# Designed miniproteins, single chains, part 18

Each design is a single chain, and the fold is of that chain. pLDDT is the mean over its residues in the fold that is shown.

## One batch from the design tools (miniprotein)

Design m640
Fold by ESMFold2-Fast:
Structure m640 (fold): chain A 89 residues (1-89)
Amino acid sequence: LSKSERASLAVANVLRLVGALVDPEATEEEIRQVIKDAVRDALKAVGHEVDENLTPEEAVEKAQEIAKETGDESVALVAKHARRALERL
């Protein structure tokens, strides 16, 4: 994926996270699943596989580590918003 394609996917994942958080019908379990999926998709876009059995907290931590190591702003953006989503649950 190009830098532009990764940025577009990161924005889409952030919008998905915001949508789940502002939905009054969404359960905590559904929001946790959206967080996990958004982080997994962001990491997959930069060639990193994520274990399906990771918790949302573990997935966010891995994304933050990869963003710090690589300097990838797209992964950093998704990880930042996913962390904030977890903190609001």
Scores: mean pLDDT 80

Design m641
Fold by ESMFold2-Fast:
Structure m641 (fold): chain A 90 residues (1-90)
Amino acid sequence: DKEKWEKKIKEEEEKLKKDPENAEAWVNLGEAYLGLGKYEEAIEYYKKALEIDPESEVAAEAYYLLGRAYYKLGDYEKAKEYVKKAKELT
């Protein structure tokens, strides 16, 4: 559902214009890009979330989604490493 992800991108971008320190909004933006098959852009947004909040539940979700994005790109070693990091935070 392309329209669903495009709407989510617009909503999360507006949140980030208002508060660029909103780690949850960076994760949600990445998830929308992942849904569109834009895996490299999704990875950059998850990394932004981790720069803001490296150790919370938001960080655990960002690491898990980084693992999924790298898996989609065929980088299985990085996928495994990021899933391990997500588990270490739970």
Scores: mean pLDDT 87

Design m642
Fold by ESMFold2-Fast:
Structure m642 (fold): chain A 66 residues (1-66)
Amino acid sequence: MDKAAEAFEEGLRAYKEGNLEEAAKHFEEAIKLQPDNAGAWRRLSEVYKEMGKEEKAREYEEKAKK
């Protein structure tokens, strides 16, 4: 039903497990369904930072600013 909220929750779950790649995919789905969710953009940036993908993290941080 609320697919954006579901995707965001799955992203948080994957992140807690240390599954950063899955977390990134779920947060990407959340922002596609609800682009005005700044929290999802910030979470995605943090996930890529933790993966050592600083360029990707910077890109998503910029998107979070809107």
Scores: mean pLDDT 79

Design m643
Fold by ESMFold2-Fast:
Formats: structure tokens, sequence, C-alpha cells
Structure m643 (fold): chain A 56 residues (1-56)
């Protein structure tokens, strides 16, 4: 699941990021939306850092 999510981040697929984060990783809708907004902005590093933080 994490590997698929990282691939979606690199491909700037914000909808795919939200789906995997919520459905497969149990990340909250609020946090998933924040990750997706960073993906839309092209902030791949920020999106990956927030994902890592959410999984702690």
Amino acid sequence: AIEKLKEKIKNRDSKGVKKIAIEELGISEKTANQIASLVEAGDEEGALKLLEEALK
C-alpha cells in the first residue's frame, strides 16, 4: 500500500493518493486531503514527509 501511494505522489495523482491513504492505510480524511493538496502543488517532498508523519 505505501509503495503504491508513493507512486501516486510521484505521478501527481491526488485522487489516487486520497483513495489509498483512506482505504488501505487508514489515514484520516483530513490528513489525506493535506497530502493530496501537496501533491497537486507539486510538493512531492512535503507530501512524503506528511505521509511518514501520519504513519507514526
Scores: mean pLDDT 80

Design m645
Fold by ESMFold2-Fast:
Structure m645 (fold): chain A 80 residues (1-80)
Amino acid sequence: SGAEEAKKYVEKALEALKKGDVEEAKKYLEKAIEEAEKTPDSEKAGIIGAGAAAALNYLEAGDVEGAIKAAEATLKEVEK
């Protein structure tokens, strides 16, 4: 599903951030947003898309720690 694929991209982005690869993380966050947008009726996809966008905004501002926290919070939220 689009929500499941979007979640996988946020997980990959978080791994990239922990390795210091900001460019790879931005790529995966953009893919997470794209996949979430394909399932507009999914509440989980909406949460993932919003979280990925927040993380991407932090990276554009140079705040890697903020991006990591946003990605982790997003993944925790969708476990419910």
Scores: mean pLDDT 84

Design m646
Fold by ESMFold2-Fast:
Order: C-alpha cells, then sequence, then structure tokens
Structure m646 (fold): chain A 68 residues (1-68)
C-alpha cells in the first residue's frame, strides 16, 4: 500500500536521525505520527477518525521497528 510504504520510508529517515543524535526518540515518534496523518490526508482528505487513528498507530510501530 502506497501510504504504508511512504510511512515506512519516513520512519527509516527519522530512525536514522535518532541514531545519529540529531533528534530525540520522542521527537522522532511525534514527527512519524504527524507525517503519517499528512500522508493519509493527502491520499484521502475525507479519512475517518478510525483511519487516522490506525495511521498514527501504524506509524509508531514502523518507527519502533526501524529504530531497532
Amino acid sequence: MEVEERMREYARELAAKVKAGEISKEEGLLEARMEALKILLEANPNASAEERLEAVELAARLFEEELE
């Protein structure tokens, strides 16, 4: 899915920044969640509250996976 692929790419970029000491883990997690909502809303401006929550939860999981 295009949305999930974009979220994973961004999560990887954020994880790299955290590993490099450029941002904190907390900042990376916040940025991952914010970008996930942006990606979702760009693809579907009428996304439901449930779809938005799922995107935020997926972004957090992908970020944690890439950080390890």
Scores: mean pLDDT 82

Design m647
Fold by ESMFold2-Fast:
Structure m647 (fold): chain A 55 residues (1-55)
Amino acid sequence: EVEALTAALADPDPAVRREAARALGKRPEGEPALRQALTDPSREVRLAAASSLPP
């Protein structure tokens, strides 16, 4: 569910947020949440979001 993955983007663990961003990238409904993940304080989460967004 996109809603559950979006909630996971608020997880205190950056590894959890990174996996949520990767999973959201497989769902077109997840694009707005992925755009928000581009502003995440963790570089690994930002890179996962950028890699998961369409070119």
Scores: mean pLDDT 78

Design m648
Fold by ESMFold2-Fast:
Structure m648 (fold): chain A 77 residues (1-77)
Amino acid sequence: SQQQQIQQLQQQIQQAGERLVEAARAGDGRAMKEAYQEMVQYYKQLSQVASPEQVQQARDQMFQYLDQATLARAQAG
């Protein structure tokens, strides 16, 4: 169902975001880039199937992961 597809994409965005933050803590720029690209790819897919409200929530969550990664990288370097 569309609802299951949306939930799966939301979970994939969360997992990619968590990997981005972990890579930032480790100082692994390559892993950060890969996780960021995965997160953006899943977000693009979500934007095609989800409601505007769900898309906005996912965007806000992505910015939270980017903020967390920025702080983690600053602490690592």
Scores: mean pLDDT 88

Design m649
Fold by ESMFold2-Fast:
Structure m649 (fold): chain A 68 residues (1-68)
Amino acid sequence: MTAEEIRALYDRLLAYVKEHLPDLVPIVEEGKKRLDEAIAAGKSVEELVKILNDTVFALDDASAARAA
């Protein structure tokens, strides 16, 4: 997986969240900001994948909390 592929996954995730979970958009935007900072800092693809996974986990947690 490349940095461009990870950015494309974030763009798809952001589009999905904007349509279905608009209140959770800030979580994806914060994750994308961290991704862009990591890319600018020359971080490894493994680190970029970790940021993506952390974002997905945060979305799952927030979605579960709001369904209460």
Scores: mean pLDDT 80

Design m650
Fold by ESMFold2-Fast:
Structure m650 (fold): chain A 55 residues (1-55)
Amino acid sequence: LGERVSEAAGELGIELPEEGPSPEARRAIAEALGVSPATVSRAFRALLERIRAIE
């Protein structure tokens, strides 16, 4: 799911900073993926945690 959130953000031209997407960006990504904004927020946190674990 995190990979799909990143892909959708890229397709929409939305940057995913470490602080997370804005409420508007989160809504747009959720709409593109057919999920709730809360699901996008959780997927982004999981993706960020995974990236930090690699370093």
Scores: mean pLDDT 67

Design m651
Fold by ESMFold2-Fast:
Structure m651 (fold): chain A 72 residues (1-72)
Amino acid sequence: MAEAEKLAREGKEAFKRKDYETAIELYQKALELAPDSPLTPSILRNLGKAYEALGDLESAARYYAKAEALAA
């Protein structure tokens, strides 16, 4: 649990630095450790944003759709 939260924070930091590839790796790792957590919808949205920033619109759409499906 703590490791997934740490990876999600590191992913946000990488995203803010515009290191989108690093952000994607960290967010994917966080999802692997905690695929069903209160953080999951925000991680999925951030993955969508990172893929969109890299021009991978198909992956971006997939992650945005997953985030919306999990949003309360």
Scores: mean pLDDT 81

Design m652
Fold by ESMFold2-Fast:
Structure m652 (fold): chain A 85 residues (1-85)
Amino acid sequence: MGEELRKLIERLYRRGMEHIDRARRAIAQGDREAFRRHILEAEITIGLLGIVRGVAKLIGDEESAELADRKIRELEEEIRRLLAE
């Protein structure tokens, strides 16, 4: 299970980063609707990572819980930087 949880965490992180990248491109083009949609999708991905982190803690997989927590913080920092622009 640990390997599958790590793969899921990495997949969710990539999905979140793809939406942040698309949001950054949308705001550069003046597309506020696409920007809001992609930020929402990135926030949903953070929520899903939070659930995976909770599951990892529940089953005693501390390494996967720490990985998920780290990926959540990285996505939150990227969104914070984008919103400060």
Scores: mean pLDDT 88

Design m653
Fold by ESMFold2-Fast:
Structure m653 (fold): chain A 63 residues (1-63)
Amino acid sequence: MKLPLEEARRLAGEMFRAAGDDKEAGARIARGALKSGLSPEEVLELAEEYGGEGAVEGAREAI
């Protein structure tokens, strides 16, 4: 089942913040957010806002 988009955005942001520079975690979070209905653009923006450099790299590779 898909999460409500607002909840999916909130959780993705919190998960990217927790992931920091973890590239593998960033990629996993990005894939989960995409499956929840977020656009690739929104996922990357959340990674760039909340995550570290490694998490952003992981998200870019996943989308």
Scores: mean pLDDT 81

Design m654
Fold by ESMFold2-Fast:
Structure m654 (fold): chain A 72 residues (1-72)
Amino acid sequence: MSVEQLTEALTRAGIRLLDAGVSLEEVERGIRTATTHAVTAGVLSKEEAEEVYKAAVEAAKEHYEKIKKEKE
């Protein structure tokens, strides 16, 4: 699994969870847990995991702001 593949997978999973009513904080925690496990499993370096985390969290935050504006 590459940085790009994991970023896409976590972004898509995060967006699905937000659409299902899971909080942004829970989604961010899930992304952090997944990237930490990827480092422990030897799939990603610490630097790659931080890159994936930042990219996926940014995408999730952008989607969350769109949901929030539609609700208000």
Scores: mean pLDDT 81

Design m655
Fold by ESMFold2-Fast:
Structure m655 (fold): chain A 97 residues (1-97)
Amino acid sequence: SNRERLDELEKRLEELIKKLKELLEKAEEAGLEELVEEARKLLLEAEELLGLVRILRGVAKITGEDVPESLIKRLEEQLAELEKELEELEKKLEEAI
C-alpha cells in the first residue's frame, strides 16, 4: 500500500541520514574538504526529502486519503539516487584513507 511505502521511505531516509552523518564525521577528521562538501550537500537533500515524506504521511493520516502513486514513485526514485550517491561517497572515503 502507499502508506506502507511512505513508512519504508521514512525508514530508509533515516538510515541514509545516519550513514551520511557518520561519513561526514570521518571525512572531516581526515581533512577531505571536497568529500565534506559533497556529504553536506547530500545530507541537506536527504533531510529535505525526509521532511516532505513526513508532511505527506501527516496529510494522509488527517485526510484519510492516499498519496498519489505517481508521487510515491518519484520519491522512491529520488531516494534510490540519494542512496547511490552515498555509496559513491563511501567509496571515495575508502580510497582516500
Scores: mean pLDDT 87

Design m656
Fold by ESMFold2-Fast:
Structure m656 (fold): chain A 60 residues (1-60)
Amino acid sequence: DYVRFTPEQREILLRVAELIKKGATREQVYAELDRLIAEHPSLTPEQRAALRAAVDEMLA
């Protein structure tokens, strides 16, 4: 599914959302996102960009 988040992307977003709920700083949130993306090498560049855009919205 090209236009919806995959289960892998959803798992990453849920972990980031939990970190935000716990009061993590913007810097800590992006560091965790980068770490999670690095742990998921199957993600395409477009999927990585979509994850960053979603996190940017969550932190807006």
Scores: mean pLDDT 80

Design m657
Fold by ESMFold2-Fast:
Order: sequence, then C-alpha cells, then structure tokens
Structure m657 (fold): chain A 96 residues (1-96)
Amino acid sequence: SEEKDIENMRKVLKKKGYSEEEINEFLEAYRFGVEHADDDAAIDAWIAEKAKTHDPETVRRLRLEVEVGAALALIHQAIDNIVKEREKKREELRKL
C-alpha cells in the first residue's frame, strides 16, 4: 500500500538524520514521481521550479526521489499487467 511505503520511507529518512521539513519535501517529490511517471516534461518542469529556491544538492536529491517514485509506479503497473495475463490464462484452462 502507498501509505505503508510512505511511512517506511519517512522512517528511513529520519534515521539518516533528515529534518521533518526535508522529509516532507522528499515525500512530496516521491508522490509527484508516482503521479507523473509517464510525463517527463512535467517532472522536468517541477524540478526546474524547485531549482529556483533550493541548492543544487537538494535539487539532485529531489530529482532522485521523483525518479524513484516514477520507476516504482511503472514497475507496479508492469507486474499488475503480468498478473492479469496469468489470471486470464488460468481461467481459459478451467473452461477446457
């Protein structure tokens, strides 16, 4: 579940010594990546906006969190498609 993934990510970032403010920004970046996984233009525009108010190191970290969110969303979509195909094949075999 997304809520459990977010909770686990928050715990990991807290253990690494990030502030609550930094953790919230990284979680927002992750969520943006999940929501815009297939939209490179939206991701680039969002990062460009963050670059106006953040240092380059923070911007690089925010981009990483966006890319991780996007990658995981695409991986989950691919797994769901494979599972659905396997379910369909099992159903077809039951009708024979």
Scores: mean pLDDT 83

Design m658
Fold by ESMFold2-Fast:
Structure m658 (fold): chain A 68 residues (1-68)
Amino acid sequence: SLEERLRAALEEIAKHSDLSEEAIEEAVERALKDPKGAAELLTATAEELADINPEAAAALRRLAEAVA
């Protein structure tokens, strides 16, 4: 599901950016209520990760395109 994919991607990001579990849950909830806003958030997050984890960044960009 989209929820499972979003949570998995954000949990992977948390390993590299100390993102809290609460922040992950908030991001997932926002994405499910606002797909357009979710796509924007995923794109911004991918840009932040591009230099740290290019593979995760690419996966997030693909997810953003799928949600938009």
Scores: mean pLDDT 72

Design m659
Fold by ESMFold2-Fast:
Structure m659 (fold): chain A 68 residues (1-68)
Amino acid sequence: SVELVFEVLELIVQRHPNLSGEQKKEISELLEKLEETNPEGLEEFKKWLKENPDLSVEEIIEKLKELI
């Protein structure tokens, strides 16, 4: 759902307040693509993100690409 995409993006932004506009756009686009191609993977990604609070932006982006 669009609501889940926004919820996950907000969680990432909250954990990484210095996230660039380019990084935020990339993550947003990857989350939207994941919701479209693999909605179960988006649910798994949310769980993984919550279980791993110390993830870097790079690790987050790579995981999103892996799930798509």
Scores: mean pLDDT 84

Design m661
Fold by ESMFold2-Fast:
Structure m661 (fold): chain A 97 residues (1-97)
Amino acid sequence: MKEEAIRLAREALELGERALRLGMEALRLAPKELVPEAIGAALLGVGAQVGGEIALRLAKEARTREQEERALRLAREALRDGEDGLRHAEEVLEKAR
């Protein structure tokens, strides 16, 4: 659990950074009607980075099974935010072509 939580938290940080970067690019290229979706993608990227940092810290500091399970849950939530943010950014970039 601890090793998995650390791995997923690091993956969430990477995806969150990428989602924020592509979300900001999408915002720059987006027509007016897609601006809210581009902002949403960037915010999900920030959420994944913040959540990933918290999950990584909790996983490293975990001393009980309950603490490891909490870190894992937060890491999975952060990863999902990163995946969703990346998908939304890619969809906006596709529609902006």
Scores: mean pLDDT 88

Design m662
Fold by ESMFold2-Fast:
Parts: sequence; C-alpha cells; structure tokens
Structure m662 (fold): chain A 80 residues (1-80)
Amino acid sequence: SMEEIKKEMKKLHDEFVEEVNEAAENRDIAKVRELVEKWKKKMEELISKVKDEEFKKELEEWLKIELERAEEFIKELEAK
C-alpha cells in the first residue's frame, strides 16, 4: 500500500541520514558518496513499485531534490 511505501521510505531516509552524518563526522567523503548511491538505488526501487502516478511523480521530484542537496553537502565537505 502507499502508506507502507511511505513508512519504508521514511525508515530508509532516517537510516541514511544517520549513516551519512557519522561518515561526515569522520570526514570519509568516499563513504558519504557510497551511502548516497546505495540510498538512491533503494529509493528508486521503492518508487518503481508505486502504482499511483501522481504520488510516484511527487516522490521522483522529492528524490531529485534530495540528491541535489546531498551533492551540495558533499561539495561543502570537500576541502576548498
């Protein structure tokens, strides 16, 4: 169901944020990039299971914004 997908997505996002913060504190940029790629693949798989086209589009747009934010975060972590 849509509610089950939303709950799974929230759990994956919360776990992703925790792991990224830990890697960032250790200045492990390679690990942050690895975590972003793994999270992207898992989220794309979940979104592919969404049968509601309007909700699917909203999730795809949300994921795009989140991935852009993650790339900006990585660039800020990389020493100037």
Scores: mean pLDDT 82

Design m663
Fold by ESMFold2-Fast:
Structure m663 (fold): chain A 67 residues (1-67)
Amino acid sequence: SEITEAFKKLSEESAELFEQGNIEEVLKKRKELIESLLPLLKKEKDEKKLKVAEKLIEEIEKKLKEL
């Protein structure tokens, strides 16, 4: 599925950016990218992936708060 592939690609790109960049900036960009995928997830009616995306956003927000 296109959405599963998009999440895998984002995870791989995020890992590379952690090696090279500021962790705070990487987390912010990752959150923005996941939020941009929410309309696509709603269109697909994949409730499970929507919940995963929302949980990932919450986890990123918690990490940002701890920085």
Scores: mean pLDDT 73

Design m664
Fold by ESMFold2-Fast:
Structure m664 (fold): chain A 60 residues (1-60)
Amino acid sequence: SLDSLPQEKRLAIADTMAASWDDDPETFKETVKKKLLEAGVPEEEAEKYAQEAAELAKRH
């Protein structure tokens, strides 16, 4: 969960999500996951965070 991460890491992930924003939730999810993987986030966690970001985008 994002809540279990230190504030500095949560802010970095949130910044990555914001910078990756797209009106297509699937494209946004894939972009966020790719950037998180490039930043060294494990694949399972990157998938989870990208899914959460895509759900947030879909609710807009």
Scores: mean pLDDT 68

Design m665
Fold by ESMFold2-Fast:
Structure m665 (fold): chain A 55 residues (1-55)
Amino acid sequence: MSAFDQAVALLQQAVQQKLSTEEIIARLRELAATSDPAGRALLEALVAWLEREAE
């Protein structure tokens, strides 16, 4: 599964379950570290969105 597909799946679970935002952010950051530049940018955008959701 691509980083994009994994990020989408994680985001959907976060929305549906409203689980720990910190846990989801940590997982997205981990994916970003191993992703290409485009994937990293997408994951960083999702992290920013989740941080706003937690606020």
Scores: mean pLDDT 72

Design m666
Fold by ESMFold2-Fast:
Structure m666 (fold): chain A 82 residues (1-82)
Amino acid sequence: MREEAEKLVKKAEEYLRNGDYEKALELAEKAIELGEDDPLIKAQALSAASQALAKLGDDKKAQEYRDKAAKLAAEHPDEVAA
């Protein structure tokens, strides 16, 4: 599961760089679900989803996902602060 979630995060970041924000969001949300037990992967997926939402014009949801990622980083600093 962790390896699969990590691959989805990498693909979401790739689509985000290529401007395919809807695909980036879809893959990032799947990575959040699969990476539920891994705070590093979950925080990375939340960050990617937040960036995609901001680019799609959903600033409120983007902020909510960013806040969730920041909270997860604060609760697991050794695993997320990299």
Scores: mean pLDDT 79

Design m667
Fold by ESMFold2-Fast:
Structure m667 (fold): chain A 67 residues (1-67)
Amino acid sequence: KSPISPEGAVEAALRALRAGNVETAKAILDHAVKQGILTPEQLERIAEAARELGHDEVAEYARKLAG
Protein backbone atom coordinates (compact mmCIF):
# COMPACT_ATOMS: atom_id res chain seq x y z
CA LYS A 1 0.00 0.00 0.00
CA SER A 2 1.38 3.41 -1.01
CA PRO A 3 2.07 5.81 1.92
CA ILE A 4 1.22 8.81 -0.28
CA SER A 5 -1.77 10.89 0.87
CA PRO A 6 -4.42 12.34 -1.49
CA GLU A 7 -3.05 15.87 -0.93
CA GLY A 8 0.48 14.53 -1.39
CA ALA A 9 -0.52 13.10 -4.77
CA VAL A 10 -2.13 16.42 -5.81
CA GLU A 11 0.98 18.37 -4.73
CA ALA A 12 3.32 15.94 -6.53
CA ALA A 13 1.29 16.21 -9.76
CA LEU A 14 1.20 20.02 -9.56
CA ARG A 15 4.96 20.16 -8.90
CA ALA A 16 5.58 17.99 -11.98
CA LEU A 17 3.31 20.22 -14.09
CA ARG A 18 5.05 23.40 -12.90
CA ALA A 19 8.39 21.80 -13.88
CA GLY A 20 7.01 20.84 -17.32
CA ASN A 21 7.22 17.10 -16.55
CA VAL A 22 3.97 16.03 -18.24
CA GLU A 23 4.96 12.33 -18.30
CA THR A 24 5.66 12.35 -14.55
CA ALA A 25 2.37 14.15 -13.82
CA LYS A 26 0.41 11.52 -15.80
CA ALA A 27 2.27 8.70 -14.02
CA ILE A 28 1.43 10.21 -10.61
CA LEU A 29 -2.26 10.50 -11.58
CA ASP A 30 -2.39 6.94 -12.93
CA HIS A 31 -0.76 5.47 -9.80
CA ALA A 32 -2.93 7.48 -7.38
CA VAL A 33 -6.16 6.55 -9.18
CA LYS A 34 -5.20 2.85 -9.24
CA GLN A 35 -4.57 3.04 -5.48
CA GLY A 36 -7.94 4.74 -4.90
CA ILE A 37 -6.23 7.82 -3.48
CA LEU A 38 -7.79 10.52 -5.69
CA THR A 39 -11.49 11.34 -5.93
CA PRO A 40 -13.08 12.73 -9.14
CA GLU A 41 -13.23 16.12 -7.38
CA GLN A 42 -9.47 16.08 -6.73
CA LEU A 43 -8.83 14.98 -10.33
CA GLU A 44 -10.91 17.95 -11.54
CA ARG A 45 -8.80 20.27 -9.33
CA ILE A 46 -5.64 18.93 -10.99
CA ALA A 47 -7.25 19.27 -14.45
CA GLU A 48 -8.09 22.93 -13.76
CA ALA A 49 -4.53 23.68 -12.56
CA ALA A 50 -3.03 21.86 -15.57
CA ARG A 51 -5.16 23.96 -17.96
CA GLU A 52 -4.12 27.17 -16.15
CA LEU A 53 -0.46 26.15 -16.56
CA GLY A 54 -0.99 25.44 -20.30
CA HIS A 55 -0.88 21.63 -20.07
CA ASP A 56 -4.22 20.85 -21.74
CA GLU A 57 -3.21 17.24 -22.43
CA VAL A 58 -2.82 16.55 -18.69
CA ALA A 59 -6.10 18.35 -17.98
CA GLU A 60 -7.88 16.02 -20.44
CA TYR A 61 -6.10 12.98 -18.99
CA ALA A 62 -7.16 13.86 -15.43
CA ARG A 63 -10.77 14.38 -16.54
CA LYS A 64 -10.74 11.04 -18.37
CA LEU A 65 -9.61 9.36 -15.14
CA ALA A 66 -12.34 11.21 -13.19
CA GLY A 67 -15.11 9.85 -15.43
Scores: mean pLDDT 80

Design m668
Fold by ESMFold2-Fast:
Formats: sequence, C-alpha cells, structure tokens
Structure m668 (fold): chain A 82 residues (1-82)
Amino acid sequence: GAAARAAAKAAVAAGAAGRGAEAGAAAATAGYLAIKSKDAEAGLLAAEGGALAARAGGDAAAAFAGTIAGIGGAIEAALANG
C-alpha cells in the first residue's frame, strides 16, 4: 500500500507539472507496486498518473508507462470488486 500510493501521487504531481518522462516512470512503478500490494486506490492513481505522463510528454516512453499503470489499475479495481 503506502509505497504504491506515494509513487502514484508523485506520478500525478509530476504529470501536472509537465514532467512527462518523470511522471511516466513514477506511474509505472506505482502500477507494479499497486498490483503487488492489491491496493485498488493506488492502482487507479497510477493509471491517472500514467495518462497525465502521456499527455505531458507526448512520447512513446510516457505512453508505455501509462499503459502499464492502466493495466495495473484495472487489475486492482477488479480485485477490489471480487
């Protein structure tokens, strides 16, 4: 939990600041940690951070990070509802 949420919040903050590459890396890390900790809220925040990273950076690396975070968020949301 806590590490995943901290990484996800960092991703959202970096993305909002226009730091696409930094936000993408943080979002990918947050997604992985959210899956490991089964933290649905962290997974959703990681997906949000990844989307902001893709939007801010406009590059393939940010888009890939967003995809990884999105998958992590979806898995965690499914686990929370099961």
Scores: mean pLDDT 71

Design m669
Fold by ESMFold2-Fast:
Parts: sequence; structure tokens; C-alpha cells
Structure m669 (fold): chain A 81 residues (1-81)
Amino acid sequence: DVAEELRKAAEAIEEGDFVEAYEHLAKAGALLLGVDPEEREKILEEARRMGEKQKTIKIEPEVLKKQAEKLRKLAEELEKK
């Protein structure tokens, strides 16, 4: 499930959807750390807020593509182990 969330984050980053990207990254982190459901919701809300702020920052599409590829690679490695 962590690998699945990382893949979804990579897809969102590639599309420039930072709110969705931060949500999926936060879900992956919460799963890895075994975070309580109530605390998980707070983390997700903060992640959405961070994603909204990120929309105001211009990032070159090539950089987004490379970061998405790194996340997909990480997801693939986690799925194998």
C-alpha cells in the first residue's frame, strides 16, 4: 500500500496536482509510521494546505517529471522488498 500511494503521488506530481501529490505522500508516511487514524486526518489536512501553497510556485515540467520518476522507482523497490 505504501508503494501504491507513492505511485499515485508520482502521477499527481507529473500532472502538477500538488494537493493530490502531498496527500498521497502523507498517506505513505502515515502508513510507514503506523499513525493513529485521528492524527492521520490532521496530517492529510496539513498536506493539502502545503499542496495549495506549492501551486503558487512555478516549477519547470522537466523537474516534476524527474521527481515523479524517482518516486516510481522508490515504489518499485519497496514492492520488491
Scores: mean pLDDT 76

Design m670
Fold by ESMFold2-Fast:
Structure m670 (fold): chain A 77 residues (1-77)
Amino acid sequence: MDEEIIKAIAESLVKHVGLDEDTARGIAGSLVTYAKEKGLSDEQLVEAAQRVAEALAGPEAAEKLRKSVEEKLKELS
């Protein structure tokens, strides 16, 4: 389950932020670990990923990433 969530976030970071696969996996893994340790919901994890995308690539890329992650997480439910 965690690995599939990491993959969903990493693929969205590659597609919408333009990160390389290794960097995207590192960021996605850190976000999922942080969410698990803090007991964050899927919605809060998506919000955290969106904030990272906004810091790296701006608000348009962040919105596209949010939509992508939400769609991928729906497929895992």
Scores: mean pLDDT 82

Design m671
Fold by ESMFold2-Fast:
Structure m671 (fold): chain A 71 residues (1-71)
Amino acid sequence: SELLAEARRALEEAKRLIEEGRFDEAFEQLRRARALLAQARATASPSQLPELLELEIEVGVAELEAGVLKL
């Protein structure tokens, strides 16, 4: 899915921004990933659900990491 591929790219960009200490930009990419995943979920085939769930979990972990490190 193009939406899942775009969500994965946004997540990877967010992870790089977190490593750089650029937390506001990281949160923008995480919001983008969330929006793309919501769109993907609305049209997801059963075969796409494992990848979608994995990406949702990874976005959640990145959000938690960014939130803790921003403190």
Scores: mean pLDDT 86

Design m672
Fold by ESMFold2-Fast:
Formats: C-alpha cells, structure tokens, sequence
Structure m672 (fold): chain A 57 residues (1-57)
C-alpha cells in the first residue's frame, strides 16, 4: 500500500466514524477495493468498518 493510499484510507476511516453502519461499510468497501483488498463485510458495523480501514492504512 502506497503512502497516498494510506492517507486516503485514514481519511475514509475518519469519514466512516461519522456515518451509520451501512454508510461506514460502503466507505470501507470502496477503500478496500482501491487497494485491491475486497474483504469488508457489507453488513459490518461502523466500528468494524473503521477498524478495517485503519488496518489497511
């Protein structure tokens, strides 16, 4: 994962913290796809989505 991708993932995680569970999962899914890791459960909670984005960054 590049430095730019890490910054984008961290920004996505910050945005996800302000969304509901569905919104957070969608943002996390887009971030994971951007770095080639489609491993985010679309039914994930906001906390799980944020943690996944932070782990990818």
Amino acid sequence: VSEEERRNLRRAAETARTLDDRGAAAVAGMGAKEVGKPQIDPAASREEAVAALEELA
Scores: mean pLDDT 68

Design m673
Fold by ESMFold2-Fast:
Structure m673 (fold): chain A 95 residues (1-95)
Amino acid sequence: SRADARLLFASDPEDTSPELLERRKEALTTMDEDVAVYLLESDLKYVPLLPPEIQLPALEMLLELVEHALELYPDSERLKELLEKVKELLEKVKS
């Protein structure tokens, strides 16, 4: 359900493990495009609120999730815009 998908993305905002990344990728394959986009956009909005040491690995995880979502929904303009925003924030955080 949408509620279950939201819990999977929101329950561990500081968890950047490979295991959670794979679990979130699998969850994206089970949800509608609108839900996937909404959850990924929400994750990006919360990255600046995370501790500085977690922001880089969180953005790297989000980059992989957005790229995976684009494989599922290649014509999504919202996901393409989100990908560019994640890349821009990654460059700022790495500097």
Scores: mean pLDDT 76

Design m674
Fold by ESMFold2-Fast:
Structure m674 (fold): chain A 75 residues (1-75)
Amino acid sequence: SAAEIAALRRAFAPFDTDGDGRITPEEVRRLLALLAGTPAGEAFIRRAQRLAGLEEDGRATPERAEAIARWLTEN
């Protein structure tokens, strides 16, 4: 949903290290790493994976972070 997409974008906003309004794979990796290891964090990772069209395995790999960052940039 639009609200779910907006919530996801807000969660990544503090990790925009360039201040350019664009979310990089590195910034996505940092957020996913902070969330990994908690039930709420795993749920967030799975939701981001679902929205980006990825397998919902809850893993924060560099490849998945890149795909999520690309999806956020394109949407």
Scores: mean pLDDT 68

Design m675
Fold by ESMFold2-Fast:
Structure m675 (fold): chain A 72 residues (1-72)
Amino acid sequence: MTKADLIAAIEALLRREGAPPAEIEEARPALEAAPAEALRAALGAHILRELGADPSASAAERRALADAVLAA
């Protein structure tokens, strides 16, 4: 997953969560300035939070899935 892919994924999440287009555009320079590791951490935390709502998933399974998605 490239930095451009990470930015696109975060922008897609913001749109899904109902953020207005102006707010997404205002966030873009900050996303482009952020290191790829910070973007991966933010996206990974979101994925783990969503998976954490499923009581059947173990912490190890949630982490492995998040790592696999971020590596793609």
Scores: mean pLDDT 68

Design m676
Fold by ESMFold2-Fast:
Structure m676 (fold): chain A 89 residues (1-89)
Amino acid sequence: SSAAQQAVNREIEELVRRAEELIEEARRALREGDIERARRLAEEAQELVLRARALAKAHPVSQEVREKVFEAEVEVSLVLMEISVSELA
């Protein structure tokens, strides 16, 4: 039903929103030199993005929702790469 589809789209958008907040916190922690906290926050964001991707694959979702999930996947990958580089330095 359209109502059930709207509920799934809403759940995915909420997971992406929470992941984006955690990514921003991870980048802030990284700037402050708290690499351990940055990694923990980025890993939490990755778990949320993976859940959002699984829902988007299991259900018919809007193009806009698919794009938001893809953008969040890219952002998580970038912040994890930044953390990895910082851990090597």
Scores: mean pLDDT 88

Design m677
Fold by ESMFold2-Fast:
Structure m677 (fold): chain A 65 residues (1-65)
Amino acid sequence: SQEAAALAQAEARGDAALARVRRMVERYRERLLAEGYTPAEADAIWAALSPEEKGLLFRELLAEE
C-alpha cells in the first residue's frame, strides 16, 4: 500500500539521518583526538556544547563533506 511504502521510506530516511549524525559526531571526535585531546576530554567537550553550538558544528562538518 502507499501508506506502508511512505512509512518505510520515512523510516529509511530517519535511519540515514541518524547514521549521518553519528558520522559527524565521530568526525568531530577524531579531530579532537588529532589535536591531542584524550577520549575522555573529547567526550566532555562534546557534552559541554549547547544544542545551538552542536547545530553550527554539524553545519560546518556537512560543508566539509
Scores: mean pLDDT 77

